# Designed miniproteins, single chains, continued (3), part 104

Each design is a single chain, and the fold is of that chain. pLDDT is the mean over its residues in the fold that is shown.

## One batch from the design tools (miniprotein)

Design m11836
Fold by ESMFold2-Fast:
Structure m11836 (fold): chain A 60 residues (1-60)
Amino acid sequence: MPMIARVIKDYERKNLEELTLLKGQIVEILEEVDEETWKVKILETGREGLVPKSVLEILE
């Protein structure tokens, strides 16, 4: 079952590998890259990239 998370606060990407996220967006967690950073896919757009895990709430 894919791990789904909700964006709990807006996040502005800091580099080309990251995603800009808006509060309320739903993302699929693809990979835990390190302790603070997850690779996710925005379900609405299909875009993938790195984001801080602190901006996400896991929905299962």
Scores: mean pLDDT 83

Design m11837
Fold by ESMFold2-Fast:
Structure m11837 (fold): chain A 94 residues (1-94)
Amino acid sequence: MTLQEIIDEINKKTGGKFSLSYENGNKIVFKPGETIKYEEFLKIKDPEKRAQIGSIEIPEDISENELKKIIELYLGKELTDDPNSFMYKEEKEY
C-alpha cells in the first residue's frame, strides 16, 4: 500500500479533491493556498484555521494512519468506508 493509493481511495470517496506531491519535498495538496509543515498543522486548534491551509509538507516516513489523520483534521470529520454515511455526517453535525 502506497501513500498515493491512500489518496486515490480518499479521492474516490470524497470527490477527487486531494493530490500527493513527493520526491521533491513530500506534501499533500488540498487546494491552492498556504503550505504549512506537518508539526505546525497539528498545533492548529481552530478548525477554521486548518480549513484555510492549501497544502501540508509531510515527513518522508509518514504512515497511512498519520496521513488519514491529517485529512480527517483538515475536513473536521472521520473518514469512513461508507461514502454516503461520510457525506450525511457533515450535513447533520450542525
Scores: mean pLDDT 65

Design m11838
Fold by ESMFold2-Fast:
Structure m11838 (fold): chain A 87 residues (1-87)
Amino acid sequence: SAFDAAVARVEALAEQLPPDVQALARRVLAALRERYAATTDPAEREALLTTVETLGDALAYTIAVDTPEAYEALRAGLEAEAAYLAA
């Protein structure tokens, strides 16, 4: 499925991140996967797919740029998303 492909992309990209950022990315991905498995709403599934695709793009961008500032921005964004998903 498109969702499984987006998840696989995020998992592959996460392997290239520093350990602390990798742990955050995996925590966010796990929460998104749990929400996707729990919902039967097609609109929510579409929104979750878009969120996982956007996460993959953010990881790919950060890896390509490879600067401390890009990793700091990614860490902050992942922490905010993890907090939002935990609420």
Scores: mean pLDDT 89

Design m11839
Fold by ESMFold2-Fast:
Structure m11839 (fold): chain A 70 residues (1-70)
Amino acid sequence: IQILQNGADMSTDDQAKQILIQGAQQAQQSPTSSQQQQHINYASGQAFDVVSSDIDNQQTLSNTINDGVS
């Protein structure tokens, strides 16, 4: 729960921020720890997908390091 709240505060992307805030609220309202964990995992994944999709440079860099720069 706190992880999603901290992520929302740190995020500059409105979509990622909204996803993390909603995930945190749903997790807090969930009666079981397993449901809370599902909301946290879902919101985190969605937020990362939103912010990382626009960074093709990161993908290229990672591929280069793994394949040929050692």
Scores: mean pLDDT 58

Design m11840
Fold by ESMFold2-Fast:
Structure m11840 (fold): chain A 78 residues (1-78)
Amino acid sequence: LEELRAGYAEIIREKARELEEEGLTEVAKQLFELADKVEKAESREELGKYVQEAVDLLNKAGRTKLAMELMKEAAKVQ
């Protein structure tokens, strides 16, 4: 679980940095906050919940490809 938390948090932070460079600063900030929650997840259920929130956020931002990539990572945790 600990290794999965760190891995997913880093993936989310990488996507957040990409969005920040594209000028989507508010969405990027929300993704950084979700990455912090992912690192603090106490169960696989909480981990999946926060990863799903990040996927939903990326979809709403119009970054559907990034959302699909993250969704595939979330499916591996199940």
Scores: mean pLDDT 77

Design m11841
Fold by ESMFold2-Fast:
Structure m11841 (fold): chain A 55 residues (1-55)
Amino acid sequence: EEEFGDRVMRAALDFGKQLGKEEEMRKAYERAKKLTPEEGRKFIVDELKKIVEES
């Protein structure tokens, strides 16, 4: 029902919210949407890893 991108965005925002980084993840996702699908996925994964490592 949902597009893959919407599902990924929701998961990333939910995860970011749990770490107090919801807005930061939202901005990261908006930036990633402007990249190619492969680059966007890598960018989001790198941002999530950074947040986890800093938490």
Scores: mean pLDDT 69

Design m11842
Fold by ESMFold2-Fast:
Structure m11842 (fold): chain A 86 residues (1-86)
Amino acid sequence: GPDVPPPKPLTPEEVERIQKLMEEIGKAAVTDKDKAIELLNELKEIFRKRGYSDEEIDFIADGIIGSLLLNKKLTEEQYEELKAAL
């Protein structure tokens, strides 16, 4: 593959922020879809700041909302709505 340096690993503080955003996204998706999308975009921006590509960020964000679905924090409908916003 190409000799592209991997994106920088997240700091413990950024991991904590992402975990908080994941919880807030699940909570907001029940009552306010627009707020859930806003929080998802904040989460995506943390990865972008660390040098992740847009393709990598979309893959990570899909994985995160998929994890929320698997943990029953999102309905299938809420998952599809957030996935469409990626």
Scores: mean pLDDT 80

Design m11843
Fold by ESMFold2-Fast:
Structure m11843 (fold): chain A 71 residues (1-71)
Amino acid sequence: MEEARQYAEEAKRLSGNEEAGRYLEKAIEAALEGRFEEAQKYADKAMELLKDNPEAAKLALKAVTLAAREA
């Protein structure tokens, strides 16, 4: 749980995109609650916002994947 949040925070800081960070937080929350369809939707929004930052996108994907594994 803490690792997923750390990756999401780092992705937000690398991109400088607050909106992407908020979608990542929502994706992690949905994944932890077992709502994988909603988690996917929020993750897709974050990835769209991070298209120009592949390193931030990689961290975002890592965060969501870890949260889904913990659910």
Scores: mean pLDDT 79

Design m11844
Fold by ESMFold2-Fast:
Structure m11844 (fold): chain A 93 residues (1-93)
Amino acid sequence: RLKEWDELLEETAKKLKEKGLTQEEIKEAYTKLYEELLAASEEQRALVEEGEAAARAAGFTDEATLKYAGVSMYMVSSPIEEQRELLEKLVEL
């Protein structure tokens, strides 16, 4: 759910900031998550593509917004424990 997803992102951003990362470096971490989701499976890729398509249909053209929409679609469609595991892997890398 959207609220639980926002809380998970806030926790991840806090952990990344504790490592001394800048806002730009946090943005790079989300870009890596996008790439991991595209590589994970056909099912995860389809959800990411649906999110991107919805953003394009709404008139967005910038890569950052499209990638964010793709990740968001996957995150709200997946169990929160699975989402947490993926984000924890990004923080440890």
Scores: mean pLDDT 65

Design m11845
Fold by ESMFold2-Fast:
Structure m11845 (fold): chain A 74 residues (1-74)
Amino acid sequence: MSPEERQRLVARAVGLVIGAIGAILEGNFDEAKKYVKQLEELAEQARALGDTELADWIRSLAEKVKKLIEEAEK
């Protein structure tokens, strides 16, 4: 993919993480789970574009957010 496309995917991933954290802090776990799904979809988009390193990074962010939701729901 182009460097510009990669930069856009990185920016989107960061925005989704910020949104998810905000939702968790407000106790809106349904909204936080939607951000996780969007991160998972973004990781698959990065993989389809041939950037497996970026895809793995975004997937790791999704997993970390899922862990935060699990801990907060307990």
Scores: mean pLDDT 86

Design m11846
Fold by ESMFold2-Fast:
Structure m11846 (fold): chain A 90 residues (1-90)
Amino acid sequence: LLEGVRAFAEREEARVDEAADKIYTALQNSLEEARKVAKEIADEYAKETTPGEAISFVARAVKRAYEKLGLSPEEAERLANEFQEEYLKS
């Protein structure tokens, strides 16, 4: 049971890291491209879960991507929250 729970958590963290890397790469090109990539990731993940879970997942990935760009955790979280608000409006 513990091994299964740990493996699941590791897979989820790996998925967030993979999403963050994709968003980080898009951010190096443009903010618009990063928003498009994040939305595509959210839409795809929503097929396997709920919209709320999908947007929470992408917000974590966006925060990590901005942290990779050298932003503070507070600024990265603020930008991730803006991403959530934009997705919920669409």
Scores: mean pLDDT 77

Design m11847
Fold by ESMFold2-Fast:
Order: structure tokens, then C-alpha cells, then sequence
Structure m11847 (fold): chain A 98 residues (1-98)
């Protein structure tokens, strides 16, 4: 199947390798969220994250993925999963260390 992976900007090499090994028989579309450029307020950082998540979900939906795997901290994974579910995509959350 075609699997979309959306991840926070701090995904570690070990977590990426584990995901790739588990999904090696599938077609993978990978989208990594980006940090805001420069100094921003907490409100601006939250708005940037929401925009990046929305764009990532739109890209995965346009790519025709069958399932999304949301990889991040507890809050990031939940936000990514909520956006994917709202777009009508099945989603799995995977939490990583902060």
C-alpha cells in the first residue's frame, strides 16, 4: 500500500530507520514538518506548526496515500493525527522522545 509519514522536525535517525524497516514492502511518502525561520513568539510558533501540518496532510492526500503515520512528541502526533482524520485519512500515532 502507499503510506504517508508525517514527522516533527526532530525525528532521530534510529526512529526513521525503524519506520523504514517496518514499511520496506510499501511505497512511502515522507513529509517532515519544518521549524519556523528565526525568532518567533509562542503564538507564531503554534500558527506555523498548524500551517505545516495542514500542508503536509494536503500533500499526502493529493499523493493518494492509503494510511498516515504521525510521528512526533505526544502533542505533535495528536495534532497531526487530528488533521489527517479530519481529511478522511486513516492514521496511526507514534510517539518519540522529546
Amino acid sequence: MKIGIITGPGLGAKEAEKIAEELKEHEIVFVQLRLPAGTVSAAEAAAHEAQEIAEAVEKLKAAGVDKVIAVGTTGQAAAMAAAAEAAGLPVEQRRINS
Scores: mean pLDDT 76

Design m11848
Fold by ESMFold2-Fast:
Structure m11848 (fold): chain A 102 residues (1-102)
Amino acid sequence: SIEKLEEVIKTSKDPKLKAAAYLALAIYYYLQGDEEKAKEYLKKLLELLKKLNAPEELLNKIEEILSKKELKPEDLLELLKEVAKFFNLSEEEFLKLISKLS
């Protein structure tokens, strides 16, 4: 549910849950063909990760993805993996977290 993801973003104090919700919304809108909305949520993810002092390599990866004319599935999958790693989660654990929020 999009409404559940938006509620997590507004009410949760857990940065991990907020990051999962932002990435889930970015992927959802990408699959709907709404690349502008997908990029909006990736920008919100970037700002959250900046506040958490995430590594420059991760921040630069998101900025590179945002600078592209077209989003690629491979870029979103790589980003999911790197964000999971930042929160000390496996890709599978992070996907399960996204599933519970959706």
Scores: mean pLDDT 86

Design m11849
Fold by ESMFold2-Fast:
Structure m11849 (fold): chain A 55 residues (1-55)
Amino acid sequence: DAEELLKQAEEALKKGDYKKAYELAIESMRLALEKGDFELAKRAEKVAAEALKNV
């Protein structure tokens, strides 16, 4: 579930686990794009970008 993966990515980002946040956000974005949920994919991309700045 892309939304659940995004939630886990946001939690990992909050805890400072940037590598895990990035990996979860990328997987969430991939699944969201496969479903055509571009709004969720954009949210996941934002989380991935935030995580990448800190890794």
Scores: mean pLDDT 83

Design m11851
Fold by ESMFold2-Fast:
Structure m11851 (fold): chain A 58 residues (1-58)
Amino acid sequence: SMEERGEEVIKRLEELKSRSTDPVTQESLEQLIEETKRLIKEGKDISKYERAVRSLES
């Protein structure tokens, strides 16, 4: 489901945040986490954030 996909994106973003030592990167990742949570709550498409997290993991 889209909610499950969104929760996976949040988990991956939180893992990236925990591995980062740069405060600016941590803040940017936190903003993406918050936006993903908002979109899930609103029943909106999170595919953009799935692509973003894949890019950040490369």
Scores: mean pLDDT 84

Design m11852
Fold by ESMFold2-Fast:
Structure m11852 (fold): chain A 65 residues (1-65)
Amino acid sequence: SKAQKYLEEGKKLYKEGRYEEAVKKYREALSLDPNYREARQGLMLALAKLGRLDEARALADEMMA
Protein backbone atom coordinates (compact mmCIF):
# COMPACT_ATOMS: atom_id res chain seq x y z
CA SER A 1 0.00 0.00 0.00
CA LYS A 2 0.98 3.68 -0.26
CA ALA A 3 0.99 3.91 3.55
CA GLN A 4 3.45 0.99 3.70
CA LYS A 5 5.74 2.72 1.15
CA TYR A 6 5.81 5.88 3.30
CA LEU A 7 6.59 3.72 6.36
CA GLU A 8 9.49 2.06 4.49
CA GLU A 9 10.83 5.47 3.38
CA GLY A 10 10.55 6.77 6.97
CA LYS A 11 12.44 3.75 8.35
CA LYS A 12 15.23 4.26 5.79
CA LEU A 13 15.52 7.97 6.67
CA TYR A 14 15.55 7.13 10.40
CA LYS A 15 18.43 4.65 9.89
CA GLU A 16 20.30 7.40 8.00
CA GLY A 17 19.83 9.81 10.96
CA ARG A 18 17.53 12.02 8.87
CA TYR A 19 14.96 12.30 11.65
CA GLU A 20 13.08 15.42 10.45
CA GLU A 21 12.48 13.80 7.04
CA ALA A 22 11.53 10.51 8.76
CA VAL A 23 8.87 12.40 10.79
CA LYS A 24 7.39 13.71 7.51
CA LYS A 25 7.19 10.21 5.98
CA TYR A 26 5.70 8.65 9.13
CA ARG A 27 3.06 11.42 9.26
CA GLU A 28 2.24 10.72 5.58
CA ALA A 29 1.77 7.02 6.40
CA LEU A 30 -0.53 7.93 9.34
CA SER A 31 -2.57 10.32 7.16
CA LEU A 32 -3.45 7.27 5.01
CA ASP A 33 -3.84 4.82 7.93
CA PRO A 34 -4.34 6.49 11.37
CA ASN A 35 -4.22 3.07 13.11
CA TYR A 36 -0.83 2.11 11.62
CA ARG A 37 0.99 1.18 14.85
CA GLU A 38 4.45 0.75 13.27
CA ALA A 39 4.22 4.25 11.73
CA ARG A 40 3.13 5.72 15.10
CA GLN A 41 6.06 4.00 16.83
CA GLY A 42 8.51 5.28 14.20
CA LEU A 43 7.09 8.80 14.51
CA MET A 44 7.43 8.71 18.31
CA LEU A 45 11.06 7.55 18.12
CA ALA A 46 11.99 10.13 15.46
CA LEU A 47 10.38 12.95 17.48
CA ALA A 48 12.33 11.81 20.56
CA LYS A 49 15.59 11.87 18.55
CA LEU A 50 14.80 15.48 17.54
CA GLY A 51 14.27 16.44 21.21
CA ARG A 52 10.55 17.01 20.58
CA LEU A 53 9.78 15.06 23.73
CA ASP A 54 6.37 16.59 24.49
CA GLU A 55 5.12 15.53 21.04
CA ALA A 56 6.65 12.05 21.47
CA ARG A 57 5.04 11.60 24.90
CA ALA A 58 1.64 12.80 23.65
CA LEU A 59 1.78 10.27 20.79
CA ALA A 60 2.80 7.44 23.17
CA ASP A 61 -0.05 8.30 25.56
CA GLU A 62 -2.54 8.36 22.65
CA MET A 63 -1.41 4.87 21.57
CA MET A 64 -2.35 3.52 25.04
CA ALA A 65 -5.81 5.15 25.04
Scores: mean pLDDT 83

Design m11853
Fold by ESMFold2-Fast:
Structure m11853 (fold): chain A 59 residues (1-59)
Amino acid sequence: MEKARRAVELARAGKYKEAQRILVELYLAGDLDALREAARLAREEGLEGLAGYAEALLS
């Protein structure tokens, strides 16, 4: 959960590459709950690119 929030914070700050790295780390760790949370938070904040990236990893 904390990594999901951190990815969203980084994307809001314009640090998209760092945000994407965190999402890839969560995917490789098999933490699908944190990936779902990141997608949800990104959608709530209008970060469509980050939300779509997280959703693609969940496919």
Scores: mean pLDDT 83

Design m11854
Fold by ESMFold2-Fast:
Structure m11854 (fold): chain A 57 residues (1-57)
Amino acid sequence: DAAATDARIQALWAERDEHLRKAEESIKQGNVEEAEKHLQRAEDLRAEIHALTAADA
């Protein structure tokens, strides 16, 4: 169902953006380890978005 897949992709983009924002905040606080975890989660979400987009096409 294309509509369900689109909704999922939108949700994953929002989660990725939130993790990128938290990574920036962690860097500003000097918490490099937390920043790295958030960046890793954002990268995982990007890969999932890519997989869903490729499957939908």
Scores: mean pLDDT 82

Design m11855
Fold by ESMFold2-Fast:
Structure m11855 (fold): chain A 58 residues (1-58)
Amino acid sequence: MAEEKAIEAAREAKPYADKGESEKANEILEKKAREELKKLSADEANEIMGKAFGILNS
C-alpha cells in the first residue's frame, strides 16, 4: 500500500534526520514515497506525506 511504503521510507530516512542530515532524509523520503504517491489523489498523497514527516520528526 502507498501509505505503508511512505512510512517505510520515513523510517529509512529517520536515522539521517536524527544525525542532522535533514536534506538527505527528505531526499530519501521524497524519492521512495513519491513513486507510490503518484497513484493517489493529491489529498491522499498530502495526508500520507504528513504522516511520513511526522514519523521523520518524532
Scores: mean pLDDT 75

Design m11856
Fold by ESMFold2-Fast:
Structure m11856 (fold): chain A 75 residues (1-75)
Amino acid sequence: SVEEGRRHIELGRKYEKEGDLEKAADHYEEAVSHYIRAGDLEGAAEAARKLAEVYKKLGDEYKAQVAEEFAERLE
């Protein structure tokens, strides 16, 4: 649901602030999934962009690019 997507965005931000980038990525991935299932394509694109930023910080350029391209397709 949209509410579940929003909750996972909050958790992702929390873990980013704590420096736990792997957990931040997990929660942003969950947010993308929940927004897609709810039909909130704008929410999914925003979550995917946050996921791409976290993957860049993790040094995973391939996953970052995939997430960015996914976000572009939703808009």
Scores: mean pLDDT 87

Design m11857
Fold by ESMFold2-Fast:
Structure m11857 (fold): chain A 107 residues (1-107)
Amino acid sequence: SPKVEKLKEILLELIAELEKEAGVKLSEEEKFNLLKSAFIVSAAELNIDLPEPKSLEDLSAQLLKNPELIDPVLKKLKQYFVDNLKADEKKVEEIVEKTKKKIESLL
């Protein structure tokens, strides 16, 4: 799906910008596990029973079907980079808000 591929690209670009701000380089597995963890916790908090994503494409497809998960997932990514990786909160907020507007254009 063109929308799934585009959301996957947006999420990977988000992680790349957050990595640059935190001064870190994550492996492909670490990037996926970070997004997957944010997705699983967000779905549980909203009491939405969804299968565990098997790939970034599967995760992106599930987010497009459940757009209420987008904000919680993005907020958890922000929290991880600020609290765990010590990135600047204001710069991370700007990156996340920019990403949210890109995702809204797909919905």
Scores: mean pLDDT 90

Design m11858
Fold by ESMFold2-Fast:
Structure m11858 (fold): chain A 78 residues (1-78)
Amino acid sequence: GEATLARLRALVEAGVRLAEELGNPEAAEALRRAGELALEIARLLAAGREVPEELLRELEEAEARALALSVPAIHAAA
């Protein structure tokens, strides 16, 4: 329900803050985009609505982008 969606949003926000603290705002923005898409899909499922295939594809692309941008930030912080 709404409480679960709020918790998922908080986890996404925590990940975004971590990326920013590691010195990569581009990774933070990519993570935010992936999180927004994941939350939209979660809302559709919670409402009993069908998830468009294109939305799932957009999530896959956003996740790949976030991962690619996060690797340099992790190496810079290590």
Scores: mean pLDDT 75

Design m11859
Fold by ESMFold2-Fast:
Structure m11859 (fold): chain A 66 residues (1-66)
Amino acid sequence: MTPRERALQEVIKAQNALDEGDEEKALEYFKKADELDPERKLGKGLAESMLAEGRKSKALEEASKL
């Protein structure tokens, strides 16, 4: 499994945690995704995109700063 594939799995877990209302767990998954693929930072990118769509979340605000 490539770094990108592992990061994508963690991003999927982060999205599931957000849907469950677990912002702390979501942020941990976003951080882990960007640690696994620091060049692409899929977690930061998705968080920025979701904030631009109007989602309000402390986890997304912190993930956008990764």
Scores: mean pLDDT 82

Design m11860
Fold by ESMFold2-Fast:
Structure m11860 (fold): chain A 74 residues (1-74)
Amino acid sequence: LSEKLKREVEASMYVISGAVYKIAAEKSKDPEERKEYYEKAAEYYEKAASLLEGKEKEILLEQAKEAREKAKEA
């Protein structure tokens, strides 16, 4: 595999982790649990963004920002 493809695969794994935590946060009715899960989602989206460049990186950073804003609302 090329180094670019390896980074894309790793980024995809982080995106999946972020999505899982986002779904867990949305399903939880406990404010403390919701906050923790949204913060985890943001962390994983930021990790994915660190492995990518250009528009994909920008989209993931926007998703991370939204998750952090949701954590504050929890």
Scores: mean pLDDT 85

Design m11861
Fold by ESMFold2-Fast:
Structure m11861 (fold): chain A 64 residues (1-64)
Amino acid sequence: MKLTQEQVVAIAEDLLRTGDLTPEVVELAKDPEKYEEAIQKISEVFSKLLTDAVDAAIARRKAA
């Protein structure tokens, strides 16, 4: 799968809005030489968010 730089920037800006990314990663995404590094940072954040969401869903089921 090939992500365009524009898609990487859009994803980074969305994660910055939620407080999950720093402005430095958005700057990396805007740099055509560094956007692949930004993809790695974004992937790590998504992995954490997915794990946190699964843990929250399990906790809700145990509380119900």
Scores: mean pLDDT 75

Design m11862
Fold by ESMFold2-Fast:
Structure m11862 (fold): chain A 76 residues (1-76)
Amino acid sequence: MEKARKAVAGYILAVAEEIEGNTELSELLRQVVDEALKIKDEKKAVELMNEAIDAGSRRDVEKLREILEKAKKLAE
């Protein structure tokens, strides 16, 4: 389970590295990963990171901000 969370996180970080000229999008993706790795419920963390992958692929900054706020709340 923990290995699955880290694998998804690694994928998101790799995508963030490939994003050229959009520092806000790459920064939000990294922040989502940081918060998701703190979530106690690994299944919820993975689901949230999958939502971030979808939003990131569509370059939906507003949705990524919503996902980040959800991650922060779950990380508490």
Scores: mean pLDDT 76

Design m11863
Fold by ESMFold2-Fast:
Structure m11863 (fold): chain A 96 residues (1-96)
Amino acid sequence: SEETIEEAIERIEELARRALAALEAGDLDALRAYVGELMSVIVEFLEANGGARLAEFLELADRLSAALAAAEAGDPGAAARFEAIVRELIELIREV
């Protein structure tokens, strides 16, 4: 439903802001926790929408995991990669 889509987007935007703040602060434990919550939101959204666009969501989840690994390795591009993936995730949710 439109309400479910809007709710998922709001949750993702809030978690993304918290994750980016944790990354800027060098708080990798908080970053891992917020990325884990983002993954949970994706799973809940897929379950609520009958697995619509599953392959595309799995690709974005893999890219989120890779961006987290890059951040943990101290990659200065990790924040930009994370922001790009979150933007693509929001667009994909809008298309469901």
Scores: mean pLDDT 85

Design m11864
Fold by ESMFold2-Fast:
Structure m11864 (fold): chain A 90 residues (1-90)
Amino acid sequence: AEELLKKGKELYEQGKYEEAIELLEKAVETGSPEIKAEASALLAVAYAKLGEWLKAISYAFHALAAGIEAGKPEKGSELVLEALREADAA
């Protein structure tokens, strides 16, 4: 799960959003709540880059929920905000 998250980030940084989504979705399925929160935040941004706004919004809420489950609701919202800043910078 951690490896999938890292590789998904690398693909996202390369602009390979569809490939990043594939690995990040697997990270959401197999990861801890902390990994699920971070992977879901990146999925929200990647789907936004592809114009898939409903999926982007869905994964943003999933990131917040996973952050709460990890006992760190603030961290979940911070990860979403970081992902949005990264999208703006790209």
Scores: mean pLDDT 74

Design m11865
Fold by ESMFold2-Fast:
Structure m11865 (fold): chain A 61 residues (1-61)
Amino acid sequence: MSPLERAVESARLISELVKQGYSQREIAEKLGISPATVSNIMNLRKVPSDETVERIRELYE
């Protein structure tokens, strides 16, 4: 998956988790990253690693 595809997919999935009632802090704690990193991924300011993308997908399930 390209860096752009990872960024867009991750931003979408995080936004959907927030809409489901998860806070950025809760998402960050579950992913093992900072809340600032979650915000940056969601706003397309950071491309997550493949490992982080897989963890985001697991949380969405």
Scores: mean pLDDT 79

Design m11866
Fold by ESMFold2-Fast:
Structure m11866 (fold): chain A 73 residues (1-73)
Amino acid sequence: SVVFAPLSAEEQKLLDEARELIRRAKELMETDPEEALELARRALELANSASPTAEASVAVLDAAVLISVIEKQ
């Protein structure tokens, strides 16, 4: 079952990059919302490129919520 499968090294790298972009976007939300939005969109693309795992789903949701919050500002 996919929920119990370990991530490959390549998939882990993609998710690590997505998570880093999400963290940077959160830091920039108040000072540079345009850059934050671009980083969040990139994170969403990377997370969607990973296999359908719980970790990837969490990253997708985090990026999507962040995009919505920034767009409302």
Scores: mean pLDDT 76

Design m11867
Fold by ESMFold2-Fast:
Structure m11867 (fold): chain A 80 residues (1-80)
Amino acid sequence: EADELFEEGLKAYYEDGDYEKAIEYFTKAAELYEKQGDYLKASLTLAHLAQVYLEGLGDREKAEEALRRSLEAREKYLKS
């Protein structure tokens, strides 16, 4: 499920240029990866989310929030 949501996010971003859908899918994928304890995939998903906010929407504040969450997930992965 989380992997499928991540793939849907990539398709929305890459194929459709639908940044709102990409944000929706990446947000849900990251949430599920975090719930599963898959902090590496959560970190990577949140980095993609940050890119969509910054490059797609120009929303620096939300991009910084997503990047901060990505770094926190990476830290949890490294401490495990």
Scores: mean pLDDT 86

Design m11868
Fold by ESMFold2-Fast:
Structure m11868 (fold): chain A 87 residues (1-87)
Amino acid sequence: EEVERIAELLKKGIDNLFEAAKKNPKYAEVYIKSMEDAVKTAEERIRKVADELEKQDPQLGAEVRRLGDETVAEGKKKIEEAKKFYE
């Protein structure tokens, strides 16, 4: 629940920041940095939760780890798209 919530909020946050960057290109660098910081924070938190859960429930831990990896990969992909668009 908590990790799924973090993943969903990160995805929405990145989408909103990308939309904001499209509307205000002069602030694109600020929005891109915010996206990068958000992805790093989420990655660290999700990995820590996955490691702890794996000790108690290996199947749940593996599922959370996979969700985290997918969420981070999608975030990084959008950041690269934003960088190319506003360079």
Scores: mean pLDDT 78

Design m11869
Fold by ESMFold2-Fast:
Structure m11869 (fold): chain A 55 residues (1-55)
Amino acid sequence: SMEEIKEEIKKVAKESNGNTKVILKKAVELHRENPEVSMDEMLKIAEEAYKELKE
C-alpha cells in the first residue's frame, strides 16, 4: 500500500541519517516491487521524508 511505501522510505531516511544515496536506492527498490507507483511519485515520497528529517 502507499502508506507502507511511505513508512519504509521514512524508516530508511531516519536510519541512514538522511543519506540521499541510501534513500534513493530504497525508492528504486520499492518502485521495482510496486511498479504501479511511478518513479516520480517515489521521488516525491523520498524528498518529503528527507525534509521531515532535516526539520
Scores: mean pLDDT 80

Design m11870
Fold by ESMFold2-Fast:
Parts: sequence; structure tokens; C-alpha cells
Structure m11870 (fold): chain A 64 residues (1-64)
Amino acid sequence: MKEELVKKAEEEYRKGLELLDQGDFDSAIEEFEKAARYYEEAGDEVNAALALIWVGIARSLKER
């Protein structure tokens, strides 16, 4: 159960990084937010926090 949530989080996280590399900051933010939610549901607070840091980075890059 938790392992499946981690896999979903990893997939969304990977999509976020790919979209960020493509300059699609809005879609990247959405995928990182999904990753953070799945990590939180899995009880992985460290990776959830890292995903939220990437949300902040993507927002910062979009506005600069």
C-alpha cells in the first residue's frame, strides 16, 4: 500500500522535473504538488518536503 503511493509520487516527481526542464512551470508545479501529496499519504515527510521545495523553485523561476 505505502510502496504503491511512493511509486505514484516518484512518477509525478519525474514528470515535474521533465516539465521544469521544458519550461512548463505551471504543469511542473501541479506534478510536484501531486508528488508531495502522495509522499505525505505514504508517510514520507522528507520526500514530501523536497517536492514542496521544487514547487517553490518552479514558482520562483516562473516569476523571474
Scores: mean pLDDT 84

Design m11871
Fold by ESMFold2-Fast:
Structure m11871 (fold): chain A 61 residues (1-61)
Amino acid sequence: ESDKLYEESLAKIEAGDLKEGLKLGTQSGLTYIQKGEREKALEIVKDVNKKAAAVNAKKAA
């Protein structure tokens, strides 16, 4: 289920829905932290933030 939240997060961000994407990404990261998979949680947060920043930069460029 945490993997589905991560995949949906990335899909929403790619579609330009940064608010929903970041929300889903946060939920996925928290789920991995609760499972004790801190390294995976950090990877998810990094990927979600990086993708969100790329989409946001498209508006600023």
Scores: mean pLDDT 77

Design m11872
Fold by ESMFold2-Fast:
Structure m11872 (fold): chain A 99 residues (1-99)
Amino acid sequence: MENYIPAGEATVLKDVKLKQISDDKYVAKFKFKAPETDEPVDLELLVLSGGKVLASTFLKNVKPGEEYEIEIVVENAKSLGFKKGEVKTDVIALVWKKL
């Protein structure tokens, strides 16, 4: 088990459009600049719609101010009630400090 303590939350992007890649899969693709922290941190990126987490990814040892191109696949879009071309999402970053 990895011991983590929550160190913060940041809104990365608002109104991120999902691109349909198959009948039941969408992708959120965006550029992300890491927070200007005093030291490298671990980040959990959450793709949210209406307060619901659709997908997430975990980035370890992220350097302050480093730029990433991120691609997060949203699976099971039919079960999530997505209409083609109508889904906007918000991306938030949870900042984790490893003990």
Scores: mean pLDDT 71

